# Designed miniproteins, single chains, continued (5), part 60

Each design is a single chain, and the fold is of that chain. pLDDT is the mean over its residues in the fold that is shown.

## One batch from the design tools (miniprotein)

Design m18067
Fold by ESMFold2-Fast:
Structure m18067 (fold): chain A 112 residues (1-112)
Amino acid sequence: AKKALEELRKARGEILEAMRLILQGRKEEARKKLAEAKEHLKKAEEYLKKVKDEQIKKQLQAAIDALKEAIRLLEEALEEEDVLKLIGLILRALGEIIDAELHLKEAEKLLE
């Protein structure tokens, strides 16, 4: 559980940095951060297979799903030229990042 949580925290950090880079027009650096986030998610999924507590597993899986959706939305934002649609995608990605944080905090409480 702790290793999955650590990898998900790293993925979330890389996704937030990618969002910042997109807002600055630094698209290639944002793509690299999203690729790094995907590698951390892959490691988190491998660690999740070893988690036996069903409530912790459920919270960590929900965080993985939210972070995957955030990555998808930010990858779509990288190809978007309409500023209002871009803002909409960024706000939706931020919502997914916040949802992931709530699930990660719940998993941390269950580990205490």
Scores: mean pLDDT 89

Design m18068
Fold by ESMFold2-Fast:
Structure m18068 (fold): chain A 104 residues (1-104)
Amino acid sequence: SARELALEAARLALEAALLAVKRAPKEGIPLGIAGALSAIGGIFLAENGEGPQAALEAARSALGGAESALRAAEIGGDEEAVELAREAIRLAREAIRLAEEELA
C-alpha cells in the first residue's frame, strides 16, 4: 500500500507538473520541469524498487515533484494543476507515513 500510494502520488505529481509547464508563464517553467523530473524518479523507484525503503524513497521523490509542480501552478494561476499537485502532496505524505511505520 505504501508503494501503491507513492506510485499514485508520483503519477499525479507528473500530471500536475506537465500541466503547469504547458500553461505557465516563462518564470514557472523551470519549477515545472524540476517537478516533472522528480516525479519521473518517483515512478521509477516505485516500479523498480522492492520493500518499504524503496517505497519511502519513491514517496519522497513524489513529494518533491508535487511541491515544485504546486509552485509552478501557483505562478501560472492554474487551479487544475494546483488541485492535482495538492492531491499528490497528500498521497505522498501518507505513503511516507506508511513506509516509515513498516521500517520502524
Scores: mean pLDDT 87

Design m18069
Fold by ESMFold2-Fast:
Structure m18069 (fold): chain A 84 residues (1-84)
Amino acid sequence: MSAEEKTIRAIMAGDVEAALALLEEDPEAARRGLLKVLASYAGGATAETMEPDERFSPEQAAALRAALAAGDLRAATRILAGLP
């Protein structure tokens, strides 16, 4: 739970470096944290059914979808942690 919670906090704080470090330290817990952040933006939907809200530019939404489709959790983490 702690690594997952740290990942959520790092992403929500916009701390890309901390979020990526957590993904390297505990990829499974970091993945769960990332998916919970995605679910919060989607109102509890899964990552596959996520509809980005107005905080995502069309380019950020496309990049996030491409990263998720490729299984690139590092790219997805960078995009989410970079949100205002």
Scores: mean pLDDT 66

Design m18070
Fold by ESMFold2-Fast:
Structure m18070 (fold): chain A 83 residues (1-83)
Amino acid sequence: MEKEKEKKEKIKEIKEKLEEELKKAIEYIEKNPEELRAAELGENATPEQRALRNSPTVEEMKEALKKHAEALEKAAIKKLEEE
């Protein structure tokens, strides 16, 4: 059976999942930027929360999230390609 087709389906799922996660994170930042910055970062902090803390403006938070999503997508695709 064609393993290449299965890998393409997995890559599509990863892209769609990361795109949805990025969309939700951006919407959340736009609605609650001050609350997210005020929130205490614990050991369970998400990559999105860390990006928010390191970014002084909403624009920079969005850019940090986009770069993080791109890095995750590349890492996940590379892992599947090396499988």
Scores: mean pLDDT 68

Design m18071
Fold by ESMFold2-Fast:
Structure m18071 (fold): chain A 108 residues (1-108)
Amino acid sequence: MEEVLEELAEITGLPVDFIRSLEPYEKVALILLKYYEDPSIDKERVKRLIAELLGIPESVLTDEIIEEMAKEVYEVYKEAIDGGYSPEVAIRLVAEKVREKIEELLKK
């Protein structure tokens, strides 16, 4: 887990202590948001980090699902920020969207 948190700090540029304070789905939302902003980030690395954070098999995270979630995360985040919400509230709203998507994938 500490190794995953350190990788998240490197990818996001945020302090590791701040990342540690976030819920798992908020951490996933930050990875997906950063991946959408910088698609040079390795998609296989994104899948591995999400799988480790949520305790799910990496095999359920297809390229299509990662691309779809990253786009939705970015759109929800932008709408929240444009609507006057703080970044902290925006990430929480995005985390709920990610949670719903992952729960749907795991029901199959």
Scores: mean pLDDT 81

Design m18072
Fold by ESMFold2-Fast:
Structure m18072 (fold): chain A 66 residues (1-66)
Amino acid sequence: GPALEEQKARLRERLLEVREKAKESPLVLDVAAHDLGLPDVATLREILENISDENLEALLARIQAQ
């Protein structure tokens, strides 16, 4: 529905911003991984390399479950 598409768009924008800011400071990845409830920075890096609708929906489900 529209709410899901809006949440996906916002999460995608946040991930793209994290990817850009991480070029200046790798600490940005540690903070973002923790905020997203990810087990480690390596998992976040994999998501940043493959930002797809499926991965965004999986991340949103994970965030809502945390």
Scores: mean pLDDT 80

Design m18073
Fold by ESMFold2-Fast:
Structure m18073 (fold): chain A 113 residues (1-113)
Amino acid sequence: KKEEAEKYLEKGIEALANGDVETAIEYFRKALELDPDNPLARVALAIAYAAQGKLYEASKVLDEVIKKYNLDPSKITHIAAAVTYAAAGYPNLAAAFFSRPELRKKLEKELGI
């Protein structure tokens, strides 16, 4: 199930990079159905909501991640940057935080994974 969840996460990242935000949301939701305790997929979903202009939904998902994983909002700077790029209309730049190894490693560190 975790390997299948990871495949849907990667498909969602590819859709987001191509500007297909609705498809990205569907794939991230599918990843979370298969692995509900996946902070990276939850952050990806929040970023996709921000890219769609659904800032309230994005904020709600991020707040849930912050509370569940006991994160310091002042320390999650790369997550904040990805959300900002998505909200500004650059879903491809937001997706780069997941597709580039150096940036993905920063997201994983901020999430404690």
Scores: mean pLDDT 86

Design m18074
Fold by ESMFold2-Fast:
Structure m18074 (fold): chain A 82 residues (1-82)
Amino acid sequence: SEEEVLRELEERVERAIEEARRLAEEGDYEKAIEVIERAIRELQEQVRAHPPTTRELAIRYTAMALRLIGELVQLEILKKQA
């Protein structure tokens, strides 16, 4: 179902953030950033292939995008301060 695909996508986003944070804790900011950038590309591809047909779906995609972008910004700041 669309709901199941979205849940799996949301779970993949959370796993990417968790992996990126682990890499950042190890000081590997380059790899952490690459993990988030890959997740952003995957989300963009999903939105292109399956555009949101409802406001609720659009909100869920936006929430995922904002989480990933927020993490990317934090990682870039940490990398510059390292």
Scores: mean pLDDT 87

Design m18075
Fold by ESMFold2-Fast:
Parts: structure tokens; C-alpha cells; sequence
Structure m18075 (fold): chain A 98 residues (1-98)
């Protein structure tokens, strides 16, 4: 019983990660496609996020790429530039979800 529950818990965890990874990949690909001709910086970030996601097989790798780029922009260009980048990401996500 305990071993069966543990295996089912592991399988559920794998299924959640697999589904989240697939959804994230589809979202990133749509956002990259939408941004490619209008926002090359964001398109480049998503390309790197997609590459990381494909290499590591989990959505946290993609999230880390995006967060690291935001941190870099904040350090190099200031907090206002980072806030503008975040707003651009939010606006692009809204377009993909419509």
C-alpha cells in the first residue's frame, strides 16, 4: 500500500511537470513568434528559454532564463527599464491568451 501510494505520487508529479512543460513550451513558442518582428529582445529571451526548456525538460529552466534576463536589465539599465520589460512581457502574454 505505502509503496503503491509513493509510486502514484511520483507519477502524478511527473504528469504535472510534463503537462506544465508542454504548456510552457507552447506559450513560449507563440510569444516568440508574435515578438519576432516587433520586439527582437523579447524574441531572443524566449528563444533562450525554449532552448533551456528543451535541454532540461522542465519549465523552471525557462522561468530562470526569463528572470535572469530581467535581473540583468535591472542591474545594467536600472529598475525602470526592468519594469518596462516586465510590462512588455505581460502585454505579449495577454495577446497570446486571447
Amino acid sequence: MLEELLERSRQLGRDIIEHATKVMLELLEKMRELAKDTDPEIASIFEKAIEALRKDGNFFAAVDVIIEHIIKVRKENGPEAAEELIQRLIDLRKKVLE
Scores: mean pLDDT 78

Design m18076
Fold by ESMFold2-Fast:
Structure m18076 (fold): chain A 82 residues (1-82)
Amino acid sequence: SHMAELKKKEEEILKRFKEALEELLEAAKKSKSLEERKLLLEGLKRSEPLIEKALESLQSEEYQKELREAYEETLEELEKLV
């Protein structure tokens, strides 16, 4: 089914972005440098256009919501570390 193949591709996109966000947040939590954490936060903020492009590529409203929420939660948590 073409729809099942599309769903699998969108799940892979979502998974990759969520894993990247989690890795970035874990790197920030493990960092002992305030300057490094600030650079990671600025990097995440600069990635917003890439997140928006990913959101536009997703047809699933549920996956769009999950990606947006993951980005916003990661941003909020990283801001607390700076």
Scores: mean pLDDT 87

Design m18077
Fold by ESMFold2-Fast:
Structure m18077 (fold): chain A 91 residues (1-91)
Amino acid sequence: KEFDPEKVREARKATQEALDKRIEELRSKGAPKEEIENLEMVKIIGDLSDKAFEALETDPEKAREIAEAIRKAYSVGDLEEVKKIYEEFLK
């Protein structure tokens, strides 16, 4: 039941929405840019993971491409470079 794909998708969506809300909150109160960027990176990686999960059975090549993008994201550690890597997947 809790591992129902639709429920998992709803929970992931709620998590991403909570991250968006937190990012907006930090921006509105003038939090340090690096704090905001860290949360943005977490959100981007989460979105890519969700996309990879969706593609797993129907398009395994796409799922593999997304997994490689996630690996690159972790390796560069720079949000601007991370965003460049993701532009084609999160449009």
Scores: mean pLDDT 73

Design m18078
Fold by ESMFold2-Fast:
Structure m18078 (fold): chain A 55 residues (1-55)
Amino acid sequence: SAEQEAAVAALKAAIATLIAEGREDAVPHLLRTGRERLGLSDAQVAELAAFAASL
Protein backbone atom coordinates (compact mmCIF):
# COMPACT_ATOMS: atom_id res chain seq x y z
CA SER A 1 0.00 0.00 0.00
CA ALA A 2 1.03 3.65 -0.38
CA GLU A 3 1.06 3.98 3.43
CA GLN A 4 3.48 1.05 3.81
CA GLU A 5 5.64 2.38 0.92
CA ALA A 6 5.87 5.71 2.80
CA ALA A 7 6.79 3.83 6.00
CA VAL A 8 9.58 1.95 4.16
CA ALA A 9 10.93 5.26 2.77
CA ALA A 10 10.87 6.85 6.26
CA LEU A 11 12.65 3.82 7.78
CA LYS A 12 15.32 3.95 5.03
CA ALA A 13 16.00 7.58 6.02
CA ALA A 14 16.18 6.58 9.72
CA ILE A 15 18.57 3.68 8.93
CA ALA A 16 20.85 6.00 6.89
CA THR A 17 20.95 8.46 9.83
CA LEU A 18 21.76 5.70 12.37
CA ILE A 19 24.59 4.31 10.23
CA ALA A 20 25.99 7.82 9.56
CA GLU A 21 26.04 8.36 13.36
CA GLY A 22 27.89 5.05 13.94
CA ARG A 23 24.80 3.46 15.53
CA GLU A 24 24.60 0.36 13.31
CA ASP A 25 23.72 -1.75 16.39
CA ALA A 26 20.33 0.06 16.55
CA VAL A 27 19.31 -1.07 13.02
CA PRO A 28 18.04 -4.57 14.05
CA HIS A 29 15.79 -2.94 16.68
CA LEU A 30 14.38 -0.53 14.05
CA LEU A 31 13.68 -3.46 11.68
CA ARG A 32 11.85 -5.33 14.47
CA THR A 33 9.75 -2.21 15.16
CA GLY A 34 8.84 -1.98 11.46
CA ARG A 35 7.68 -5.59 11.42
CA GLU A 36 5.84 -5.64 14.77
CA ARG A 37 4.37 -2.12 15.02
CA LEU A 38 4.04 -0.92 11.40
CA GLY A 39 2.88 -4.26 9.93
CA LEU A 40 5.62 -4.45 7.31
CA SER A 41 5.88 -7.70 5.34
CA ASP A 42 8.90 -10.03 5.46
CA ALA A 43 9.82 -8.76 1.97
CA GLN A 44 9.72 -5.11 3.12
CA VAL A 45 11.85 -5.89 6.20
CA ALA A 46 14.32 -7.77 3.94
CA GLU A 47 14.44 -4.70 1.64
CA LEU A 48 15.30 -2.48 4.64
CA ALA A 49 17.99 -4.93 5.83
CA ALA A 50 19.51 -5.04 2.31
CA PHE A 51 19.43 -1.21 2.19
CA ALA A 52 21.27 -1.02 5.54
CA ALA A 53 23.88 -3.54 4.32
CA SER A 54 24.45 -1.41 1.17
CA LEU A 55 25.53 1.63 3.26
Scores: mean pLDDT 82

Design m18079
Fold by ESMFold2-Fast:
Structure m18079 (fold): chain A 84 residues (1-84)
Amino acid sequence: LPELDVEALAKKVILDGGEENRLALSEKTGIGVIPSKEKLPANGTVTYGTVTINLTNAGRPEYAQSVALALHLSGFKGTLNVEG
């Protein structure tokens, strides 16, 4: 969707954490983003860890690429797993 700012949604998941931001990203993209080893600091400093991007039949591959890019551009320094 042209109005969907995937980068901003992904950045909020990284920097703020929380169920609300994660659900917003998942609902708008159809992609499950699950921090499997969470140490997301409250002050917006990203940490190392693993984030799993779950590409279900409901998800779109182009959104997965946008999410992965947004995570890296937002300073995420962990490992990304893609499942689907």
Scores: mean pLDDT 52

Design m18080
Fold by ESMFold2-Fast:
Structure m18080 (fold): chain A 76 residues (1-76)
Amino acid sequence: EKAVEGAAEGAKRGGPDPIQSAMGASLGATRAYEEGLADPQVASGAGFGGVIDAMLTGTAEGAKEGALRGYQLAKA
C-alpha cells in the first residue's frame, strides 16, 4: 500500500521518464522491506509490533528514495 504510494509519487516527480522512476521506486520499496526484516536492532529494541510498523514505514520511504535516485541516474 505505502510502497505503491511511493512509486506513484516518484513517477510524478520523474515526469518525462515515469518508467525509470517507477523502477527505482520498486527497488527502493523492496530494499526497505528486506532491511526492516533483517534489522536486529529494531527487532531487539522495539519488539515484534515495532518491527512490523517500521517495515511498513521503511517500505514507503524506500520507494520514494529509489524513484528519485533511479530517475536522476537515468537523466545522467
Scores: mean pLDDT 54

Design m18081
Fold by ESMFold2-Fast:
Structure m18081 (fold): chain A 81 residues (1-81)
Amino acid sequence: MELKVGQLTEVTLRLESASEEDFQRALDILKEAEEKLGSKAGTVDGAPHTLVGGNERLVEEVVERLAAASSRIEILSRKVV
């Protein structure tokens, strides 16, 4: 049983919405993501946000929740680092 030591899943995304309600939903999801991933998820309207976590499935779950809650989500990059 070998774990890939030092491997983190990193997803950089951009959230854009004409609605303050959609943006607030995204902020709530990003706040929950900080607890699940154990990392900081910064939020700025129209600016890129980077999600980093040692568990790829949790990172992908957060991305799916953001896509469902926001009127638009753009994935800028997805990589294992």
Scores: mean pLDDT 63

Design m18082
Fold by ESMFold2-Fast:
Structure m18082 (fold): chain A 92 residues (1-92)
Amino acid sequence: KLKELAEKLVKEAEKLGLNVKGLVEPLAKLLEELIERVKNGEKIDLTDKLGELSEKVKELAVLANELVYEEFGVYLDTDSLIEIGLEFQKAE
């Protein structure tokens, strides 16, 4: 399920012109870690990294949050969305 969700996000990133070859497995693992972190109440502060994200990767992070909520009933926190964005930003 996480791999299928990561595949959907990678396809959307490709539509936005990002080179996301090989990102499915790393993204699936990241999403698993982030869901577990949120469920455990663990927090990190990545707000200083928000300025490193392009508008395209911010859109992908928002989409990831929507898909995670639809599939798992979990809302990712702002820091988790920034972390997803940073993973996509490497592909830009």
Scores: mean pLDDT 79

Design m18083
Fold by ESMFold2-Fast:
Structure m18083 (fold): chain A 81 residues (1-81)
Amino acid sequence: SIAEKAEELYEKNPGGEGLKEALKYYIEKATEVIETSPDEEKKKNARYLKELAEEALKAKSDEELEKLWEEFREKWEKELE
């Protein structure tokens, strides 16, 4: 799944760098859903989650980034998986 691949990116580079790589991967996959999905509700959820991931990348500390990552991952799995 997308969540499993994002987790692999995080695990390869533990800390802020891995979290940012995982969030960028989610942004890429959300963009694919927005462009290719025939489901308008799924596209709406993908746009919302893309915006959340972009905001998470603006986090000013590794602690804030990790907290936003955990919240984002849970929402992604619920809405798009």
Scores: mean pLDDT 78

Design m18084
Fold by ESMFold2-Fast:
Structure m18084 (fold): chain A 76 residues (1-76)
Amino acid sequence: TKVEILDKGIIPLDEDRAVAVAVAKSEDKEAAEKKAMETARELALEAGYEPTAEASSVEERDGVYIATAAVLGTRR
């Protein structure tokens, strides 16, 4: 199963908090969801934030699943 990251980034909210976001595309719903969440968690951790909350959604477009994951991180 092929999984592609369409976009990813970190959005600072304040001095101590940020949201890491990742969007993944796959023909496999679970693969898209897993890749998006793993990527968002990794972005938060690599930037020095501890994940404190997670949210995700999945939509089907033209027979392909697009998963969006958001991880709220707090700086140590």
Scores: mean pLDDT 86

Design m18085
Fold by ESMFold2-Fast:
Structure m18085 (fold): chain A 89 residues (1-89)
Amino acid sequence: IEKIEEELGKTLEEARKKLSDEHTAEAQLTLRKALQAAKEDAEKGREVGREGMKEFKEKASKEDKELSEELAERLLEALEGLIEALEKE
């Protein structure tokens, strides 16, 4: 789980360098909401993550469409790994 958190942190750091602080904060907020929901229901966490990353991608695509798509996909993969780790408990 710590390794997934480290990879997530690196992905967010890339977003911070290449996208506006506002869009990076949106991605971070989405991940926080999804993980909070996942603690109660893993499927709900996945749903919140997918919807939030879709919104992030649509907003950030105005700055860089290709990068926003890549970052959203990478962040969703990290989120899925964290949710799977929570389910194993």
Scores: mean pLDDT 76

Design m18086
Fold by ESMFold2-Fast:
Structure m18086 (fold): chain A 86 residues (1-86)
Amino acid sequence: DLKAKLEELREELRRHAEDPEATIERLVEAYREVNKEKLSDEDLEKLSESVREALEHIFERAARGELSEADLLLYSVMLEDLEEAE
């Protein structure tokens, strides 16, 4: 159920909002790892920066208790991209 998955992601984001830097760096590194053989170094840096910016905005809103459904959907898509790449 999508709604149940989004609520689980909301709780995960709130839990990590106390230490967002470590979680952001971990997810950015995961994105780099799964794409390192598919993208040039230049494109990999661009992707990594875009992912970092998106995550920083999501965690900022998580810390404020202001996560929207759109934020949760974006985070879900980012996690799904990592799963598909494995």
Scores: mean pLDDT 77

Design m18087
Fold by ESMFold2-Fast:
Structure m18087 (fold): chain A 66 residues (1-66)
Amino acid sequence: AELDAVLERLGYSPEARAVAREVYDAKTWEEAVEIARKAGLSDEEIARMKTREQLAFAAARRVDAA
């Protein structure tokens, strides 16, 4: 997938990329938000996101920052 290829090239871990794919592929925005919250994103950070791509990248970054 385009998202996965970009994250791999940027050096994100397999764990971060798996979470990003889960966020991106979630059936609803509410499901994507719940996955991102469990990955460590704050409600304030999530409220600033407008697209699945933004949310997925933010979730990957949080996983690799831990």
Scores: mean pLDDT 81

Design m18088
Fold by ESMFold2-Fast:
Structure m18088 (fold): chain A 86 residues (1-86)
Amino acid sequence: WEKLLLDPGVVKAIEEAEKLLKEIKESKSLEERKKKLEEMRKLAEEVLELLRRAGVPEEALKALEEYFEKLIKEAEEIIKEMEKKS
């Protein structure tokens, strides 16, 4: 895992996903939050596909996939909670 975390592309993808989650938390618009969630999903899919094609071990891909899924789930929960309150 540490070798992948030192890859600039993987680091940037993780940073971008975390930035999108922060923007979802700070956004005042439900539509903007949904758009940023979709951007996060696309980013995760693109990064995982690139690493898979590069021959990264399945165990490492699974760990990264689980991390992105955790961020996406947190974003989805925030959006659902805000929909109920607004």
Scores: mean pLDDT 76

Design m18089
Fold by ESMFold2-Fast:
Structure m18089 (fold): chain A 67 residues (1-67)
Amino acid sequence: SRDEQLEEVLREAKARMRAAIDRLTPVQLATWTVEMSEVYLEFKLGKISVEEARERLERRLAELLAR
């Protein structure tokens, strides 16, 4: 189902964040948490696809880690 696909996307995103946790400031971690919440809400409202959710989270984490 779409919900199971989103849960997998969020699980993968959290795993990548945890692997890089020592490279993130508390502010960057808070920013990532907000982005995950926004992506989740937009997906549940039918505004974005699973693929768009994955892309947004991957881009945001890459931006935070590129510092």
Scores: mean pLDDT 81

Design m18090
Fold by ESMFold2-Fast:
Structure m18090 (fold): chain A 100 residues (1-100)
Amino acid sequence: MPRLSLEEELELTRRLLALLQELIDRLDADPSDTAGLLAILDRALAEARAAGDELLVAFVEDLRETVEAFIAQGRIDDLKQYLEALAEALEEEIALLEKS
């Protein structure tokens, strides 16, 4: 893959964090709204494809597969823990990128 600039990495990471927070907020509001979670991911994927952002497309596709797997297994609590851990890691990455 082409090397991203620091600014491009920061923008990508912030966009991913925003998506994760939206998924977490939806689970907190209604953990049974699995269709709503998939709709958020479908929207994010369509937006990434429209923007021609191949890296964002790849990340959202991987996230969608992970979310679908947890839903299919009925592991909604595990999904929430996974999303929260990933969001925390991205928040730490943003803090590091902003200092660079």
Scores: mean pLDDT 83

Design m18091
Fold by ESMFold2-Fast:
Structure m18091 (fold): chain A 61 residues (1-61)
Amino acid sequence: GPVDEAEVNEALALIGFAILLRDHPDATPEQRERAWQAMRDAVAAGKSVTDAIRLAEEALA
């Protein structure tokens, strides 16, 4: 069937998150969990991939 734009957006956010974690190898498990939760909350709220990744990056700081 046709791919839902929301499913594509979620997949792109997951890819962006994986890249973000690669670029922050010294992030603690607690920082990674906060970043993951921030990304998930943003995606659930209908935020763009760019906004979701930005919020995840902010949570790593």
Scores: mean pLDDT 81

Design m18092
Fold by ESMFold2-Fast:
Structure m18092 (fold): chain A 107 residues (1-107)
Amino acid sequence: MKKIVNLAVDAHLRPLVMPLLPELEKEFGVEFNVREFDASLERAKKILSKDKNAIAVLPASARTHSPLEPLPADDRAFVVSPYDVIEVEPVTPENIRKALKEVLEKL
């Protein structure tokens, strides 16, 4: 049976994250249950402390911007698990993939 990983992704980062998921599912033998998430880093940490199989991907500015507004050009992202918080800068698909692999290895 494949391990289910609850993946919460901020709406602004979905276009960068979603294309990575099929290869990560194959590499780690997991299935992602993906949902949209809008929360600060501190709130994400509290939620994830209760679910050992959860990951959140959110911008540093997640709570300061409307979903209809673009993220700042100098923004950062965080990949958050119950075990780790990885800062992603610059926010690129390759850097997000590296951070997701690191947290998946610890799950």
Scores: mean pLDDT 72

Design m18093
Fold by ESMFold2-Fast:
Structure m18093 (fold): chain A 86 residues (1-86)
Amino acid sequence: SKEELLQELVEVAEELIRAVENGDFDAVRRHTLRLVQLYQRLLDDPELTPEEKARISELVGRILDAIQRRDLPAARTALEELKKLV
């Protein structure tokens, strides 16, 4: 279901941020790949509205951008907004 995919997206995003905080390079790579895979599956989900897809795209983009910039507080803020969609 869309709820299960959204919940998994949130869990993987949290694990990604935690891996970055811990300097676990292998975990960062694995969780980034899984996050992108889940994000692509959600964009193809017919149960999600265009507005929900746009918001998910914005928040996933904000998390990945914040991680690349090493702005972990910004990544966690975007994650909290993503959690509100579940």
Scores: mean pLDDT 87

Design m18094
Fold by ESMFold2-Fast:
Structure m18094 (fold): chain A 110 residues (1-110)
Amino acid sequence: SKNEKILKIIEEAKKKIEELVKKAKERKADPEILELLEKFLETVKKIVEAAKNNEPKEKIYKLFQKAMDLLNEAYTLALEKKDEETKKLVLEMIKILQETVDEIEEILES
């Protein structure tokens, strides 16, 4: 089903995101940035749960918007703290999240 394909895409995105958040922790990124990334990861977990429960797509997209807002805040903070390596990790998370939304939209339109 389309819902099963969407869930698989979201679960693969979560796996990649967990690895990038782990890298930020291992490099000892700023605690304020790590707090934002933990909130972001919890929001991604909520997206997976909403997809598993066949929640309305509008609710899932609102969670994606919240996740993106948290990443943009983390990115801005990394810029202010001049942490180039954490900035690169956050940019990769932003790309994964955007690509995930685009793939879901393609499946829903097919």
Scores: mean pLDDT 88

Design m18095
Fold by ESMFold2-Fast:
Structure m18095 (fold): chain A 60 residues (1-60)
Amino acid sequence: MEERKKRLERVLKILREQRAHLEAKLADPSLSEEMKAWLQTSAEGVERNIELIEKELKEL
């Protein structure tokens, strides 16, 4: 149980770092509408994964 929890916490940390990088990229006003939409979709995917991992940790 504890070992799995530590692995999930490590994954969560990586996902949060990825979200921060995507947010920084989305703040760039030189991005095309198409690139912005793609990055937004990617950011939504990362956020959804964070929520899933947090839910798993809460259920442990």
Scores: mean pLDDT 82

Design m18096
Fold by ESMFold2-Fast:
Structure m18096 (fold): chain A 73 residues (1-73)
Amino acid sequence: SDAKRKAIEDFEKDAKLQMEEINQVIEELESEIARNKDSPGESAYLTAQRENALKLKEIFEKEAEKELKQIRS
């Protein structure tokens, strides 16, 4: 239906914007890691933050796929 198609398009647009925000955080963390490569403590902390951000990205991708499946049903 047209309503279902619009719901999919609207969801995909919102999901794209949220992914762009997550990717920006990851890119900022990667830049900070590069700047702090000679500081083991700071580098370790930033690396852990990046790993957490990547895990949140994976969770978001899985939830978005699940929601799209529900809309398509």
Scores: mean pLDDT 86

Design m18097
Fold by ESMFold2-Fast:
Structure m18097 (fold): chain A 87 residues (1-87)
Amino acid sequence: GPREEALELLRELAERLGKALGEEVKPDGHSLTRAAYELGKKLGKPELGKQLIKAIKDAYTALAEGRYEEAVRHLREALRLLDKLLE
């Protein structure tokens, strides 16, 4: 269901951020937003990093409110922004 899909996307986002930074990143809001900030800074793309942070925060707000389908959309957007950041 959408909740399980959202949790799988969170794990994927954490894994891909960790791979890009060369460190372990936990699939929690604080760890993911910190990793997004550091990656944006490291790659000289701080504005794109801020967009990724917003998508992560929007996903966590939706998760906290039980809006799992909306959380999935925000997490898919976060993964798209991460791909764009790594270009």
Scores: mean pLDDT 89

Design m18098
Fold by ESMFold2-Fast:
Structure m18098 (fold): chain A 70 residues (1-70)
Amino acid sequence: LPELAAQVAREVAKAVPELREQLLQIAEAAEQGDTEKAQQLILELGSSMTPEQQRAFQEAALRAGRELVA
């Protein structure tokens, strides 16, 4: 559900506020139902993050997504 995916992106943005602007763009793509674009933006973000931030981001996103869609 695009609204739910956008909310997950915003929740992750709270955990990593330095990436908030990019995560809001991902949320917009998700709201349009364009999961391919959203995933592409996430991959671009991942290439610029530190390894520690990347792990925290992945864990936060997986947990938020699982709990919100459960």
Scores: mean pLDDT 72

Design m18099
Fold by ESMFold2-Fast:
Structure m18099 (fold): chain A 110 residues (1-110)
Amino acid sequence: MTPEEKAREIVEKARKELDSIADEAVKQGVTKETYEKALKEIRRVLGKAMAEIQEVADDRTYVRAVAELLESAADAFEKMAKNAPPDIREELQKRAETLRALAEGYRAAA
């Protein structure tokens, strides 16, 4: 397996974990408590995935993989936002927008 293929597997695993975190938050009801728990778990998944990619990938592959991870996290926040009360929805939408902007920056750097 190439370093690029290994990075792709790590991203795919992280994407599934992020989607699962969002699904669980939606299932429990998106409140301040469930949102804060989901945010901590999302940060953990992103940190672990980035560290694992750095071990197997060159700089260009790493930057591209990080862009995909940030997009996956944005998708998770948007899924929670659709099921959130207005105050939490606005915060989740802002987080998703920030992550998508960061992902574009990473892609431009690759």
Scores: mean pLDDT 87

Design m18100
Fold by ESMFold2-Fast:
Structure m18100 (fold): chain A 73 residues (1-73)
Amino acid sequence: VHRDTADVLDDGARDGERRRDRLRREGDELVRRYSGDPEKAREIRERTDEEVRRLDDDIDGLRRQSDYLRSLS
């Protein structure tokens, strides 16, 4: 039971990593498009960094929970 749940959490973490990578790529592209507007580029960068950080926290949480459940098996 714990191992099966941990596998689901690992899948969720991998999905989160793919979403984070996509968000970072899209953010970097937008920053490049607005390279002539430093204020807008900074705003996009800050927003992207905050969303990536939030996703990284979620991914870390899933991995910690998975590790905990696997330790119980």
Scores: mean pLDDT 83

